Designed miniproteins, single chains, continued (3). Designs and how they scored, part 24

Each design is a single chain, and the fold is of that chain. pLDDT is the mean over its residues in the fold that is shown.

## One batch from the design tools (miniprotein)

Design m8860
Fold by ESMFold2-Fast:
Structure m8860 (fold): chain A 78 residues (1-78)
Amino acid sequence: LEKALEALNEEKYDEAIELLEEAIKKDPENAEAWALLGAAYLKQKKYDKALEYAKKALEIDPENLLAKAVLEAVKRVL
């Protein structure tokens, strides 16, 4: 997860997505990893994917602040 956060901070969104997909494969209940996937897709302007993954994060953890932020950001542009 730390490497995925580093990739996101460096704007290496494709690398971050790959690392986050690996994290989710190891722990599918990791709401933070789903929320970060949503954020990465949002940065790539792939709004449908960003929305899908933010919703998955909220299904696992309804209080996840990052997932809520991604959902609100997508809602403003769609």
Scores: mean pLDDT 83

Design m8861
Fold by ESMFold2-Fast:
Structure m8861 (fold): chain A 67 residues (1-67)
Amino acid sequence: MEEALEKAREAGKEAAKQALENGYDVDSAIVLGARKGIETGLKNGASFDDAVRAAAEGAVEGIKEAK
């Protein structure tokens, strides 16, 4: 479970950072990061609720690191 959530956070973080680097605004970057994180979490066996939390955490951290 922890590994799936870690992968979800990392995927969300990376997707959000890439979206900002490609010229998307912060709102779009959060949505893209969250979607990628949720997808990654679910593929690795996380529950939907856990995948959403991990993806959101990753996306927010990606936005912070991109500054």
Scores: mean pLDDT 82

Design m8863
Fold by ESMFold2-Fast:
Structure m8863 (fold): chain A 75 residues (1-75)
Amino acid sequence: MEELEKKVEEYEKKLLEALEKGDAEKAKEYAEKAAEAAKELAIKKGVPKEEAEEQAEKNIKLAEKKAEAVAKAKA
């Protein structure tokens, strides 16, 4: 469990770095990886797979919007 939590943290850090640089492509990539790791963690904590998948999809969409907003603000 803690090892998976560390993966989520690592991908979230890389996502934040990509957002800071305005790199929408990298931000999306790391958002997807973070969401996948978070989904696995949620399932291990007893969240139903369907609910965990919906949460992951939501997180990816939010990261995508944030990356777009950051890129627009820096332009």
Scores: mean pLDDT 77

Design m8864
Fold by ESMFold2-Fast:
Structure m8864 (fold): chain A 96 residues (1-96)
Amino acid sequence: MPEEDRRLIEGMIKGVENPTVPQLDKENVEKIREAMEKGKTFAIIYETADGRRTLLIFNPDGSLLEQLDLPYVSLEEAKEIAKKLGADEIIVEKLV
């Protein structure tokens, strides 16, 4: 597993303030832990203040499987893409 992939998910969970790895809400951190414990592939959809969405898909071990910038895709379309790419759990993080 690449070190940068581990750093990304750990930064999200641990709450390290980083412009490229924002802290997840506590409830979303719990959903990630549950997905990893169940051995499920999970997706995180980041909605940024500029109206862009980024889709990150992780293996159950926390390694990054896919990263997609979705600037013109709706939240529902982003969820559908995540399901098509094999995500069993979908987590939405809004940067407000």
Scores: mean pLDDT 69

Design m8865
Fold by ESMFold2-Fast:
Structure m8865 (fold): chain A 80 residues (1-80)
Amino acid sequence: HMEEKRKELEEKIKKVAELFKNYWLALMTGNREEAEKYLDEIAKLLGISREEAEKLFNQVLDEVVLKGLSIEEAIRKILE
């Protein structure tokens, strides 16, 4: 029971991490349309608003930049 729930959470974290990496890359390359698409996919996957997804991304970046965590580790810390 708990092991299956942990597996689902890990898979969700990995998928969100991939979407955040793609969103960040799209922002860095100036691809606004692609960035908005990834942000919408993050919001849909997490069941939150687009605005909340953007806020979450900024929190993840702070953990990565200030504490040296990977994107996956930062997402785990915030969503757990």
Scores: mean pLDDT 80

Design m8866
Fold by ESMFold2-Fast:
Structure m8866 (fold): chain A 55 residues (1-55)
Amino acid sequence: SMEERRRLAASSERGRLEQEIADLEALIKAFADDPSAVALLTARLEEARRRLAEL
């Protein structure tokens, strides 16, 4: 059904965004001594979290 297709697509997108968030959090930790890198990565993290919240 179209509902099953939508649920599957949403679940796949959710998993992708959760992985992206985890990767960005790890990068922020790795670059903690670089304020410019942290600021850029934090902006990307906020965007990924916003997209996840819209699902």
Scores: mean pLDDT 83

Design m8867
Fold by ESMFold2-Fast:
Structure m8867 (fold): chain A 89 residues (1-89)
Amino acid sequence: DEKKEQATELLQLGSVYYNEKNYEKAIEYYKKALELVETATAYLLLGKAYFELKNYEEAIEAYQKALKLDPDNEEAKELLAEAKEKLKE
């Protein structure tokens, strides 16, 4: 499926920017991937990028969407708890 392939390429590009600590560019590409195919992995990556920018409310929303698609994702549960603790600070 060309649409799924394009979404995967956009997630890979976003992750390159994330590793370069360009979190704004990572978010841009993760959002483009989500417009094509909505996946738990894409929401998890989006949440991680928001967390690094200290946008904890947006990180919480992204992690909650990841858990809605994959309720057993332990990483998403742990990251959601971390983001909620940061928001209390």
Scores: mean pLDDT 90

Design m8868
Fold by ESMFold2-Fast:
Structure m8868 (fold): chain A 97 residues (1-97)
Amino acid sequence: SSMIEKLKKEAEEAKKELDEYNERANELGKKAKELLEEAKKLEEEAKKSSPEEQKKLLEEAEKKREEARRLILEEAEESVKAIGAASLAVANENLAK
């Protein structure tokens, strides 16, 4: 019936949104990890540097860590949206049975 077809379509749309949110979360997580690795390299280089160069390298490292923190928060937001989409897909599939 029309109602069952609508529920199936909404479940399919929710599954597509789940995949999109998971893909965005994964991309954000990868970028955050890369920024943290770059920050770590700058911090290690700072240990071998003059006091003046050390300050500059640590400031650059902290800037990269701040950017990574923002991406981690965005990753968490996309992950929460993915959980919502997954729940909606399961609910609509169960109602269409």
Scores: mean pLDDT 89

Design m8869
Fold by ESMFold2-Fast:
Structure m8869 (fold): chain A 97 residues (1-97)
Amino acid sequence: AAPVEGLELELESPGGAVLRIELDAEGRVRIEVSGGPPDAQVRAVIELARLAERLRVDNTDRVGAFLTGVGLVLAGASLEAARAAFHAELAANDAAA
């Protein structure tokens, strides 16, 4: 299997704020927020933090799967859809090992 490369996600919130989430090869997460008014940017970060807390309850500690789920919910998907994507991503990662 190939080594884990950096992961980059760009997500647009309903408020017009754009979240750029980057995971480097060292496991460091960078989150950049741009676009929309400042309150929409703050709201997007709060929603990301709330999603992180909710997904932690499901015991899915894989950062890549987590970011995939975050992207879906910020795009307007349900938490159930995000959980399904999480499990699919974890299964794909296991198959790649």
Scores: mean pLDDT 58

Design m8870
Fold by ESMFold2-Fast:
Structure m8870 (fold): chain A 119 residues (1-119)
Amino acid sequence: LPEVYERLGEKEKAAEAYLRLGISYYNQGKYDEAIKWFEKAIELDPENARAHFYLGQAYYKKGEYEKAVEYYRKAIDILEKHNKEFASRAYDNLAKAYEKLGKTEEAEQWRKKAEELRS
């Protein structure tokens, strides 16, 4: 359980456990609960790219596209240094959020960036 890891001072393990809990709520369509747990994961491990990515996903599902953009960008900033494949996926989601905001030029730019990272 996440609380056990917190009490033991294992912040990264606690963050991963909160991330998994958040994903469980996200998969149930409980986006507000998911956001709460993703925020807790980021509090304990600010460099957790997956937590930032899923926060973006949850905000996107709630129709809060500006917040989705913010968190996808944070995930990308971390992922570009470590995982190009996951960064590509984050750019695809960033493009979709920009499309929802009516920013077609930015959406096209980020989609192209995602494709470049897949090559």
Scores: mean pLDDT 85

Design m8871
Fold by ESMFold2-Fast:
Structure m8871 (fold): chain A 88 residues (1-88)
Amino acid sequence: MAEDIIANAEEILERVRGEGEKMAKAAEEAGDKKAAEEVRKLTEKAAEHVEKAVEALKAGDEKTALEHLKKAEEDYLKAAEIAKEALE
């Protein structure tokens, strides 16, 4: 069970980085280089929190893992909002 959760978290990590780069490139194409840099910074923060959540899960600390996943979601949603505003 824990191994399945860890595998899913690692897949989420790859998706967060990939989608973050797509959002950043879209902002750059729209002419907003500042938004692109902020999106990259926030998605890298989110990725770092997902990595810490995976480490916590491997250590059996589910509570710490959930806290890091919550922070990852918050940073990712902020990046998505910045990208959305840049494309308007």
Scores: mean pLDDT 80

Design m8872
Fold by ESMFold2-Fast:
Structure m8872 (fold): chain A 76 residues (1-76)
Amino acid sequence: SKEEFLKRLEETKKQLDELLEEVKKLNTEEARKLALQGLDRLIGELDKLKAARPDMAAEFDELKAYAEEVKKEIES
């Protein structure tokens, strides 16, 4: 289960990279708002997962920091 979680976190990082590039390419306010809403939801879920799996807190914190960085790039 931990190994499967680690694979999902890595997949999510790649999806965030793709999201950022797609938002930049579309260059619309609507695309930006939808992406920010999705990122806020992801960040909230990571906080819940960290509470449920404190053994993986570092990995969830890393993905959360990554998502927050992507959010800042979209907001700029």
Scores: mean pLDDT 85

Design m8873
Fold by ESMFold2-Fast:
Structure m8873 (fold): chain A 64 residues (1-64)
Amino acid sequence: MEEIKKKLEEVKKNLEEGIKALQAQRDYARAHGTPALAAAVDRSLENVKKTFEEAIKELEEKYK
């Protein structure tokens, strides 16, 4: 059980860091005058973030 919980935490951290990197790219695009690109990244980011959050919650509950 502990091994599985630790693996899930590491996966969650890696995914959260990836999501943060995409958020940084969105903010960078906005700051550099590419609002269309920023909007596209933001839309994709929201979808990816929701999917990963739901998947992680499901795994956490399943292997709780």
Scores: mean pLDDT 75

Design m8874
Fold by ESMFold2-Fast:
Structure m8874 (fold): chain A 74 residues (1-74)
Amino acid sequence: ALDAGKAAFAAGDYKAAIDHYAEALAADPTNAEAFYNLGEVYAKLGLEDSARAAYQAALALDPNHEKAREKLRE
């Protein structure tokens, strides 16, 4: 699920990426990487509030997630 989401995102298939990351989070709701990756997809789609919420969720689960922390400073 997580790797499939990353592959879909790299291919520009944002809908498939969201579906795969949502599946990863349904299986493990504590997966900080899946929340961070959802934030990246939402940012590409221009969904700024959704992207911010996803990055905040990633940081809440992993306070040392440097990439998510950096995105929230922007």
Scores: mean pLDDT 81

Design m8875
Fold by ESMFold2-Fast:
Structure m8875 (fold): chain A 65 residues (1-65)
Amino acid sequence: MAKEVGALLRLMGTAIEHGESVKVSLEDGKFKVTITVRTDEAEKDLRKEAKEAEKQGIEVEIKRL
């Protein structure tokens, strides 16, 4: 749905702004996003966006280095 794609794009945009790596896959019609974060600030911002993405049916995993 359009809202799901919008949430995915916002999550990816936030990760790119922080210079973080993003992996996106589609499983059984659901988006799965894995983000590797290197700073506490990036983790905080990405966890906030992940919460909104999860409301739209996107599965988000954030890995801290």
Scores: mean pLDDT 80

Design m8876
Fold by ESMFold2-Fast:
Structure m8876 (fold): chain A 60 residues (1-60)
Amino acid sequence: GPFIAVATKDVSGPAGVVLSLKKGDKVLVKKEYENGLALATSLKTGETGLVGMSDLEKIE
């Protein structure tokens, strides 16, 4: 199910595809893909995009 994670580093990429984040930003992970990508929404900006699971740390 969906969970909260924190960006472990700054993330950037093509607008409209990659979710741009700053280290420490919290996201709602909606879906994980087997290729190591996640569909996530920034709790700071409300933007939705793809982010690498390796760039996130799950929190409870």
Scores: mean pLDDT 83

Design m8877
Fold by ESMFold2-Fast:
Structure m8877 (fold): chain A 98 residues (1-98)
Amino acid sequence: MPIIELSGPSSAESGSSVTIISRISGEEGRRYRLLMIAINEENGELVARSRPIELEAGESFSFTLSNLEEGKSYRIISRAEDLESGERSESSMILNVY
């Protein structure tokens, strides 16, 4: 099962750009498909989505968010699928906008 490590700020000012980084850990030589999404925590609305990207174990992907609304909380979700086994993993974090 791939392991996803998320890094980035837990808070941001309205109108700023925020970059969240996903790092994949897994078996050496394995390839993973990564997708990152941002949803409004209050209503579940999808506000941003990355393109699916293929990564090897130890690689990272940067997902940049803009146009974030003041007073909102967003759940940033990173999903990885092992392209050989089909095993999936998910990690998430909350970003608060002030």
Scores: mean pLDDT 85

Design m8878
Fold by ESMFold2-Fast:
Structure m8878 (fold): chain A 71 residues (1-71)
Amino acid sequence: LKDEYNKLEKEAEEKKKEYNETKDKAVDLSRAGNEHAAEVAALHKEGKKLYDEYKKLTDEAKKLRDKLISS
């Protein structure tokens, strides 16, 4: 259980990093000009997907943590 928790924490950190990278790219393209609006929108969709995956991993880690504390 502790090893599974550590694995989920690591995977969540990796997803958070990917989310932040995608967000930074969207900001940079948005600042570059209106011609990038479609690419910015696509990056926002990717960022949402990555954030949802990050939340799922953190929720699973929380459940394992609660189980470890309760057990």
Scores: mean pLDDT 80

Design m8879
Fold by ESMFold2-Fast:
Structure m8879 (fold): chain A 85 residues (1-85)
Amino acid sequence: MKIEIFRTSGGRRVAIDKEKNIAVVEVDDGLSPAVREMAAALELVAEFIDKGIKFKKVVAVPQSEADRLGDEGLIELVKKEAEKL
């Protein structure tokens, strides 16, 4: 499993599995679930617009939750979501 973690140009943490096309994306706290999904999708479009990557699943994580999980916890979330597919 090839999982990479990085920060977008907007400073958001992203963990991705390029083999399964799954992304976990940090978003602002206080967003409703639907707005969180939209914010996560926009971060991925901004980062990968020229790379043609089509994600099968995108999971939005509030900033406070991302801070609690850390980089290692975000990687584990990607693994967990990959197991559900």
Scores: mean pLDDT 74

Design m8880
Fold by ESMFold2-Fast:
Structure m8880 (fold): chain A 68 residues (1-68)
Amino acid sequence: MEKKEEVVEFVRKLSEEKGLSEQQRKQIEDLVVLLIEVGKVSLEEAKEFAKELVEQEAAEEEEKKRKA
């Protein structure tokens, strides 16, 4: 698989497990894919970064559900 496809699948699976919205998932995917494209991070680093972003968004999503 292409590196971008691997990270996109990783973000999708993790976002589904954490209950993120499609918009939040897409923003994380776009950001991580951009980092890979500009050569700032390796695939392994991109996956670790994506995991941290998903965890951060999941925490904010729980707060938003209570406020909504």
Scores: mean pLDDT 75

Design m8881
Fold by ESMFold2-Fast:
Structure m8881 (fold): chain A 55 residues (1-55)
Amino acid sequence: MTGEELLEKMKETYTENADFANLAGGTSFDELAAKIPGLNEAEKAALKAYLATLK
């Protein structure tokens, strides 16, 4: 699973239960990564890069 695929999964879940954009803006990369076990380096890099675009 790529970091982008993982992010889309998170968006689907958080859109219903929490505001993913606000969560990403209000929490650090480390906090988001900790909620998702088993992230590899490529997935972490993709997630971090995407979060940087959200501001």
Scores: mean pLDDT 59

Design m8882
Fold by ESMFold2-Fast:
Formats: sequence, C-alpha cells, structure tokens
Structure m8882 (fold): chain A 92 residues (1-92)
Amino acid sequence: GELVLRAIGLILRAIGLFLDIERELEKITDEEKKKELEERLEELKKEFKELLKKFFSTKEEDKEKLEELIKELEELVERLEELLAEAKKLIG
C-alpha cells in the first residue's frame, strides 16, 4: 500500500521534472551545451522507462523490490533536479 503510493509519487515527480527540463532546454542558445544536456536527458528517459517496467512487474507483496525501486526512483529524481539546475544556469 504505502510503498506503492510512494513510488507513484516519485514517478509523477520525475514526469514533472522531465517536462520542466524540456521547457528550459528550448531556451538555451548555446547549441553545444544544449546538445550535451539533451543527450543526458535522453539517457535519463531510458533509465526511467526501465524503472517503469520494474514498477509494473513488481507485486505489492514484494516489499524489498519496492524499497529498491523507490531508492532508484529517488536517485533518478535527484539527477533530474541537478540537470534542471544546470539548464537554468545556461539561460542567464
């Protein structure tokens, strides 16, 4: 119950961050730096897709797998927040 809701909350947070990053990337005029950040975002999207596959294949009773997934989602969210901060610094 509670672990599933926590995972869902992190998934929704990650989706919001992906949208925010894509919006900020459109404002970057440095084409080389923009490409670097776009490539990093695409790798994070691939990782997120694999975490979504794990989430939908994990049973609610598999508490240890849910806790591992939550940790991986928290690490992904942190990396997305770092990428968003870097993108915003380039729009100065």
Scores: mean pLDDT 87

Design m8883
Fold by ESMFold2-Fast:
Structure m8883 (fold): chain A 67 residues (1-67)
Amino acid sequence: AEAEANRLAGKGREAYQKGDYETAIEWYEKAAELGSPLAASQLARLYRDLGDEEKANEWLKKAQELS
């Protein structure tokens, strides 16, 4: 499960590197749903970079719950 979550987070990073932020968000959300605090933290950072402070704070809280 933890290895699977890390793999999905990797797919999110790959999409992010290609500039496909919507696909990156989708993969990070799936990884966070599998219990990855790393994916939830990356998703919080991504939303903050996109200017969505409310979603960024929500995912940061989720990352803390998963740790």
Scores: mean pLDDT 81

Design m8884
Fold by ESMFold2-Fast:
Structure m8884 (fold): chain A 92 residues (1-92)
Amino acid sequence: GSMAKKAGEKAKEAAEKAGAEAEVEVDGNRVTLTIKGAKPSMSIAAIGGGAQAMILGGTSESTVSGDTVTVVLNAPSEEAAAQALEDIAKGL
């Protein structure tokens, strides 16, 4: 399914509506989300989504450099990846 890809598009759109630039790459249950021009609240939302993926049995790595946040997550399923991205989008 493409549920994670659709959720990724929503997260990108939410970041852009909030005044940032975002790139999302989805490969099955692996997601790479980069937000440029991120406010601290956006970085918290992105990192929080990664943490949720880890709680569900996945893995997550987050990097913050200035106003750029990058989150790489491997969710336990495509549905879990989609849920993490939807939760990120709601926090942006």
Scores: mean pLDDT 82

Design m8885
Fold by ESMFold2-Fast:
Structure m8885 (fold): chain A 61 residues (1-61)
Amino acid sequence: SREELRRALEEFLDKHPNRAPSREELRELAERLGVSVGTVSRLVRELEAQRALERAAELKA
């Protein structure tokens, strides 16, 4: 499901905070989770954007 996919991607990003998944890693995750590469890529970008906003809020003072 989308929720399980988001959870798996969030966990991946938590383990690699300064590293984005490669295109090959995105394809592998898409195949394993039974979704399209576009779906995985979109969710990764959404999570990265959320994290960037969170960091920006912390730096803004």
Scores: mean pLDDT 72

Design m8886
Fold by ESMFold2-Fast:
Structure m8886 (fold): chain A 93 residues (1-93)
Amino acid sequence: MEEALRAAEEAARRATEAALAAAAGGGGAAAAGGAIAAAGAALGGALAARRGGSEEALRRAVEGGREAARAGEAAGPEGGLAGEAAARAAEGL
C-alpha cells in the first residue's frame, strides 16, 4: 500500500511537471490548469487513502482517481498524463 501510494505521488508530480513544461512551450492556460487540477486530485486521493486506511477512504480514492482521469482527458494530452496517474493511484489501492 505505502509503496503504491508513493509511486502514485511520483507519477502525479512528473505528470504535473510535464504539463507545465508543455504549457510553457505553447499550450493554453486552460489545458495547463486542467492537467494541474487532475494531478492534484490524484495526490489528494492517495493522501486520503493513506490517512484513513479504511474501506471508505479507499472507495473515495478510487472515485477521486476516476474523476481526475476524466478531467485530465478533457484537458487534452498534457491532462491525460495526470489523469492516468490518478487512475493508477486508485487501482494501486
Scores: mean pLDDT 54

Design m8887
Fold by ESMFold2-Fast:
Structure m8887 (fold): chain A 69 residues (1-69)
Amino acid sequence: SPELKERLERLRRQKAALEAAYAENDTFLSQVPLTPEQVARYQAQRANLDTRLKELDAEIEKLEKELKS
C-alpha cells in the first residue's frame, strides 16, 4: 500500500537522522574535554539513541514483511 511505503520511507529517514546524531555524539565525546557529569549526560543520550534505533529497526522489519504480503 502507498501509505505503508511512505511510512517505511519516513522511518528510514528517521533512523538515518538518529544514526547521524549518534555519530555526532561520539565525535563530541572524543574531541572535547568533559566533566564526569557532562560525560554521564552524553552517555545517557547515546543509550537513549540506541534504544530508539532498535525500536525503529523492529518497526521497519515489520512493515517490510507487511509489504511482501
Scores: mean pLDDT 83

Design m8888
Fold by ESMFold2-Fast:
Structure m8888 (fold): chain A 64 residues (1-64)
Amino acid sequence: GPDVIELQSKLIELGFYPGGDIDGIYGPKTQAAVEDLKAFQRDHGLTVDGIAGPQTQELLNKML
């Protein structure tokens, strides 16, 4: 659905979904990308929720 497409687009933009398709399906590849995002959140002392929230986006915008 649209929410999954938005999530996949953000994961590609942030570099967590290399070679992934924006297909709107929450499949194993999307789940793996979310887990990579969670690992990034843990490594940088952010809330680990698998959502690219304001704090995560602000940090990544400074790194990208």
Scores: mean pLDDT 72

Design m8889
Fold by ESMFold2-Fast:
Structure m8889 (fold): chain A 57 residues (1-57)
Amino acid sequence: SDEEERERLLAGARAGARALEALGRPDTAQSLFDEVTAALEAGDLERAREILARYGG
């Protein structure tokens, strides 16, 4: 469901942000989290996936 997808994407954003913080990139971590959460709040699951893909590669 869209709600399960949203929860998965939010979990991915949290994990990605934690990894970036561990690498000494807190500003990038914050940007990732803020951009994904903004997309999810707007209901734009496709944008949230695209943001995660850009930071996760």
Scores: mean pLDDT 83

Design m8890
Fold by ESMFold2-Fast:
Structure m8890 (fold): chain A 62 residues (1-62)
Amino acid sequence: MSDIDKVTELLSEAFRALLAGDTDKARELIEQLKRMDEQGKMTPAQKEQLKRLQKELAKLEA
């Protein structure tokens, strides 16, 4: 699997976890995505999706 395909799957899984109210799983997936972003493995569009995930998680944990 290419890095871009892996990131897409992780983003989709994180959004599904948030929709299910599984904040622990969402946080774990977001941390994994942040590491991939730090390694330069994400497109600008995927980085925007990650930012949205972080904002949604923060709202649920606030």
Scores: mean pLDDT 81

Design m8891
Fold by ESMFold2-Fast:
Structure m8891 (fold): chain A 62 residues (1-62)
Amino acid sequence: ASPKVLEKYEEARKVASPEQLEVAREIAAALRRIGDALDEALKIYRETGVLPPIPKVPLELA
């Protein structure tokens, strides 16, 4: 057991409401999908030199 890990976990729990935790989980899921799509696109680009279309997620990219 690491005391530093427990302290960080308890701090996050004290600040985050259940609703905020659910929103954070949804954001994490969306970011994971973007990461998977980028990895696949990068693999195809390295092998063929052509970028495939990346699926859009509901995030405003600047």
Scores: mean pLDDT 64

Design m8892
Fold by ESMFold2-Fast:
Structure m8892 (fold): chain A 80 residues (1-80)
Amino acid sequence: MDEIRQQALAQLEAGVAALLARDDWKQILDGMAEQARKLASVLGEKALELAEEIERMRAMSKEEAGRGLLEMALRLLEEA
């Protein structure tokens, strides 16, 4: 189980880095927040909280958004 979690963490870190290397990373965050709000009808308040977190990260610096995205992804991994 620990190896799978370590591999998932490494993939999440690589994914966040790849996202933030894009010139359109803010537009991608906008799309992710919109999708999370649409999923709120199925997933409830948790999806709204995710959308709000993503919207806050869009307003941050690239470095701050990177930390926030990784923390959010780790929280979701712990809940899975």
Scores: mean pLDDT 77

Design m8893
Fold by ESMFold2-Fast:
Structure m8893 (fold): chain A 63 residues (1-63)
Amino acid sequence: GTAEALELAREAIRLAEEGRVEEADRLGTKAAILAQQAGGIPEEVRELLEEVGRLGREKGAPG
């Protein structure tokens, strides 16, 4: 549900901050899917998912 999506989005941020951007992206995607199934992506979840994307762009994939 929405609470699970929020928890997954927060965990995705933590992983992204640790440089685990691929794992963060997978959790972020799962959070978005769960939120959409619950009736749409809440603002709080959307903001966290945008931050996951920002961190992924800054840290990049390992070269």
Scores: mean pLDDT 78

Design m8894
Fold by ESMFold2-Fast:
Structure m8894 (fold): chain A 88 residues (1-88)
Amino acid sequence: MEERIKKLEENVKKRAQELLDRYKAEGRTDLIERIKTYADEKNIPFEKALFEEEAREAAQKGDIARTLDAVGDLYEIDLIEKYKKELE
């Protein structure tokens, strides 16, 4: 079962990198820095802060598919963290 969690972590990191690359391509460096600052201040993973911002922006724009994708990534992060706590 650890292999499944590792695969989920790899997939989440890959999707986070794809989102980060998209924001960079859009010239949104200031947004990326704000997300990093927010993650550090809240002591949460950068990937979690990144998908929280993506979900917020997509919802604000009424983009249902994009909102659901970001919420799905957040749910997977929460499942990974819960599973790790149960093993420790």
Scores: mean pLDDT 82

Design m8895
Fold by ESMFold2-Fast:
Structure m8895 (fold): chain A 60 residues (1-60)
Amino acid sequence: SMEEIARAIAEETGLSVREALAAVRMYEEGWSDEELIEELQRRGRSRETAEKVVRFLRSV
């Protein structure tokens, strides 16, 4: 489920479950990898963390 994926991302990356769930929703809506990275950086995450989130989403 989206919630299970969001919890896994939160545990792996240090994002809150709410932040991770937002990333999962953006991914499901068809956001590109770069759009996701830029949005997560806008929310105060490092590029390295944002790239890790995107890699996780692409692996599921």
Scores: mean pLDDT 86

Design m8896
Fold by ESMFold2-Fast:
Structure m8896 (fold): chain A 59 residues (1-59)
Amino acid sequence: SEREELLREIGRKLRGIGLAIDAGLALGKGEEEKAEELIKKALEAGATEEQIEKALEAF
């Protein structure tokens, strides 16, 4: 259903943002390689580059 597809899309976007936040935390700890991997996973989860940049800036 249209509602189920919308909820699935929202879930994907939230997962991508969560990964971007985890990347910001990794950068704060000096874990650059881990941060790069988390950014890649966020992009794969459907987060845009703009969303990732905004999440990292919010840190």
Scores: mean pLDDT 78

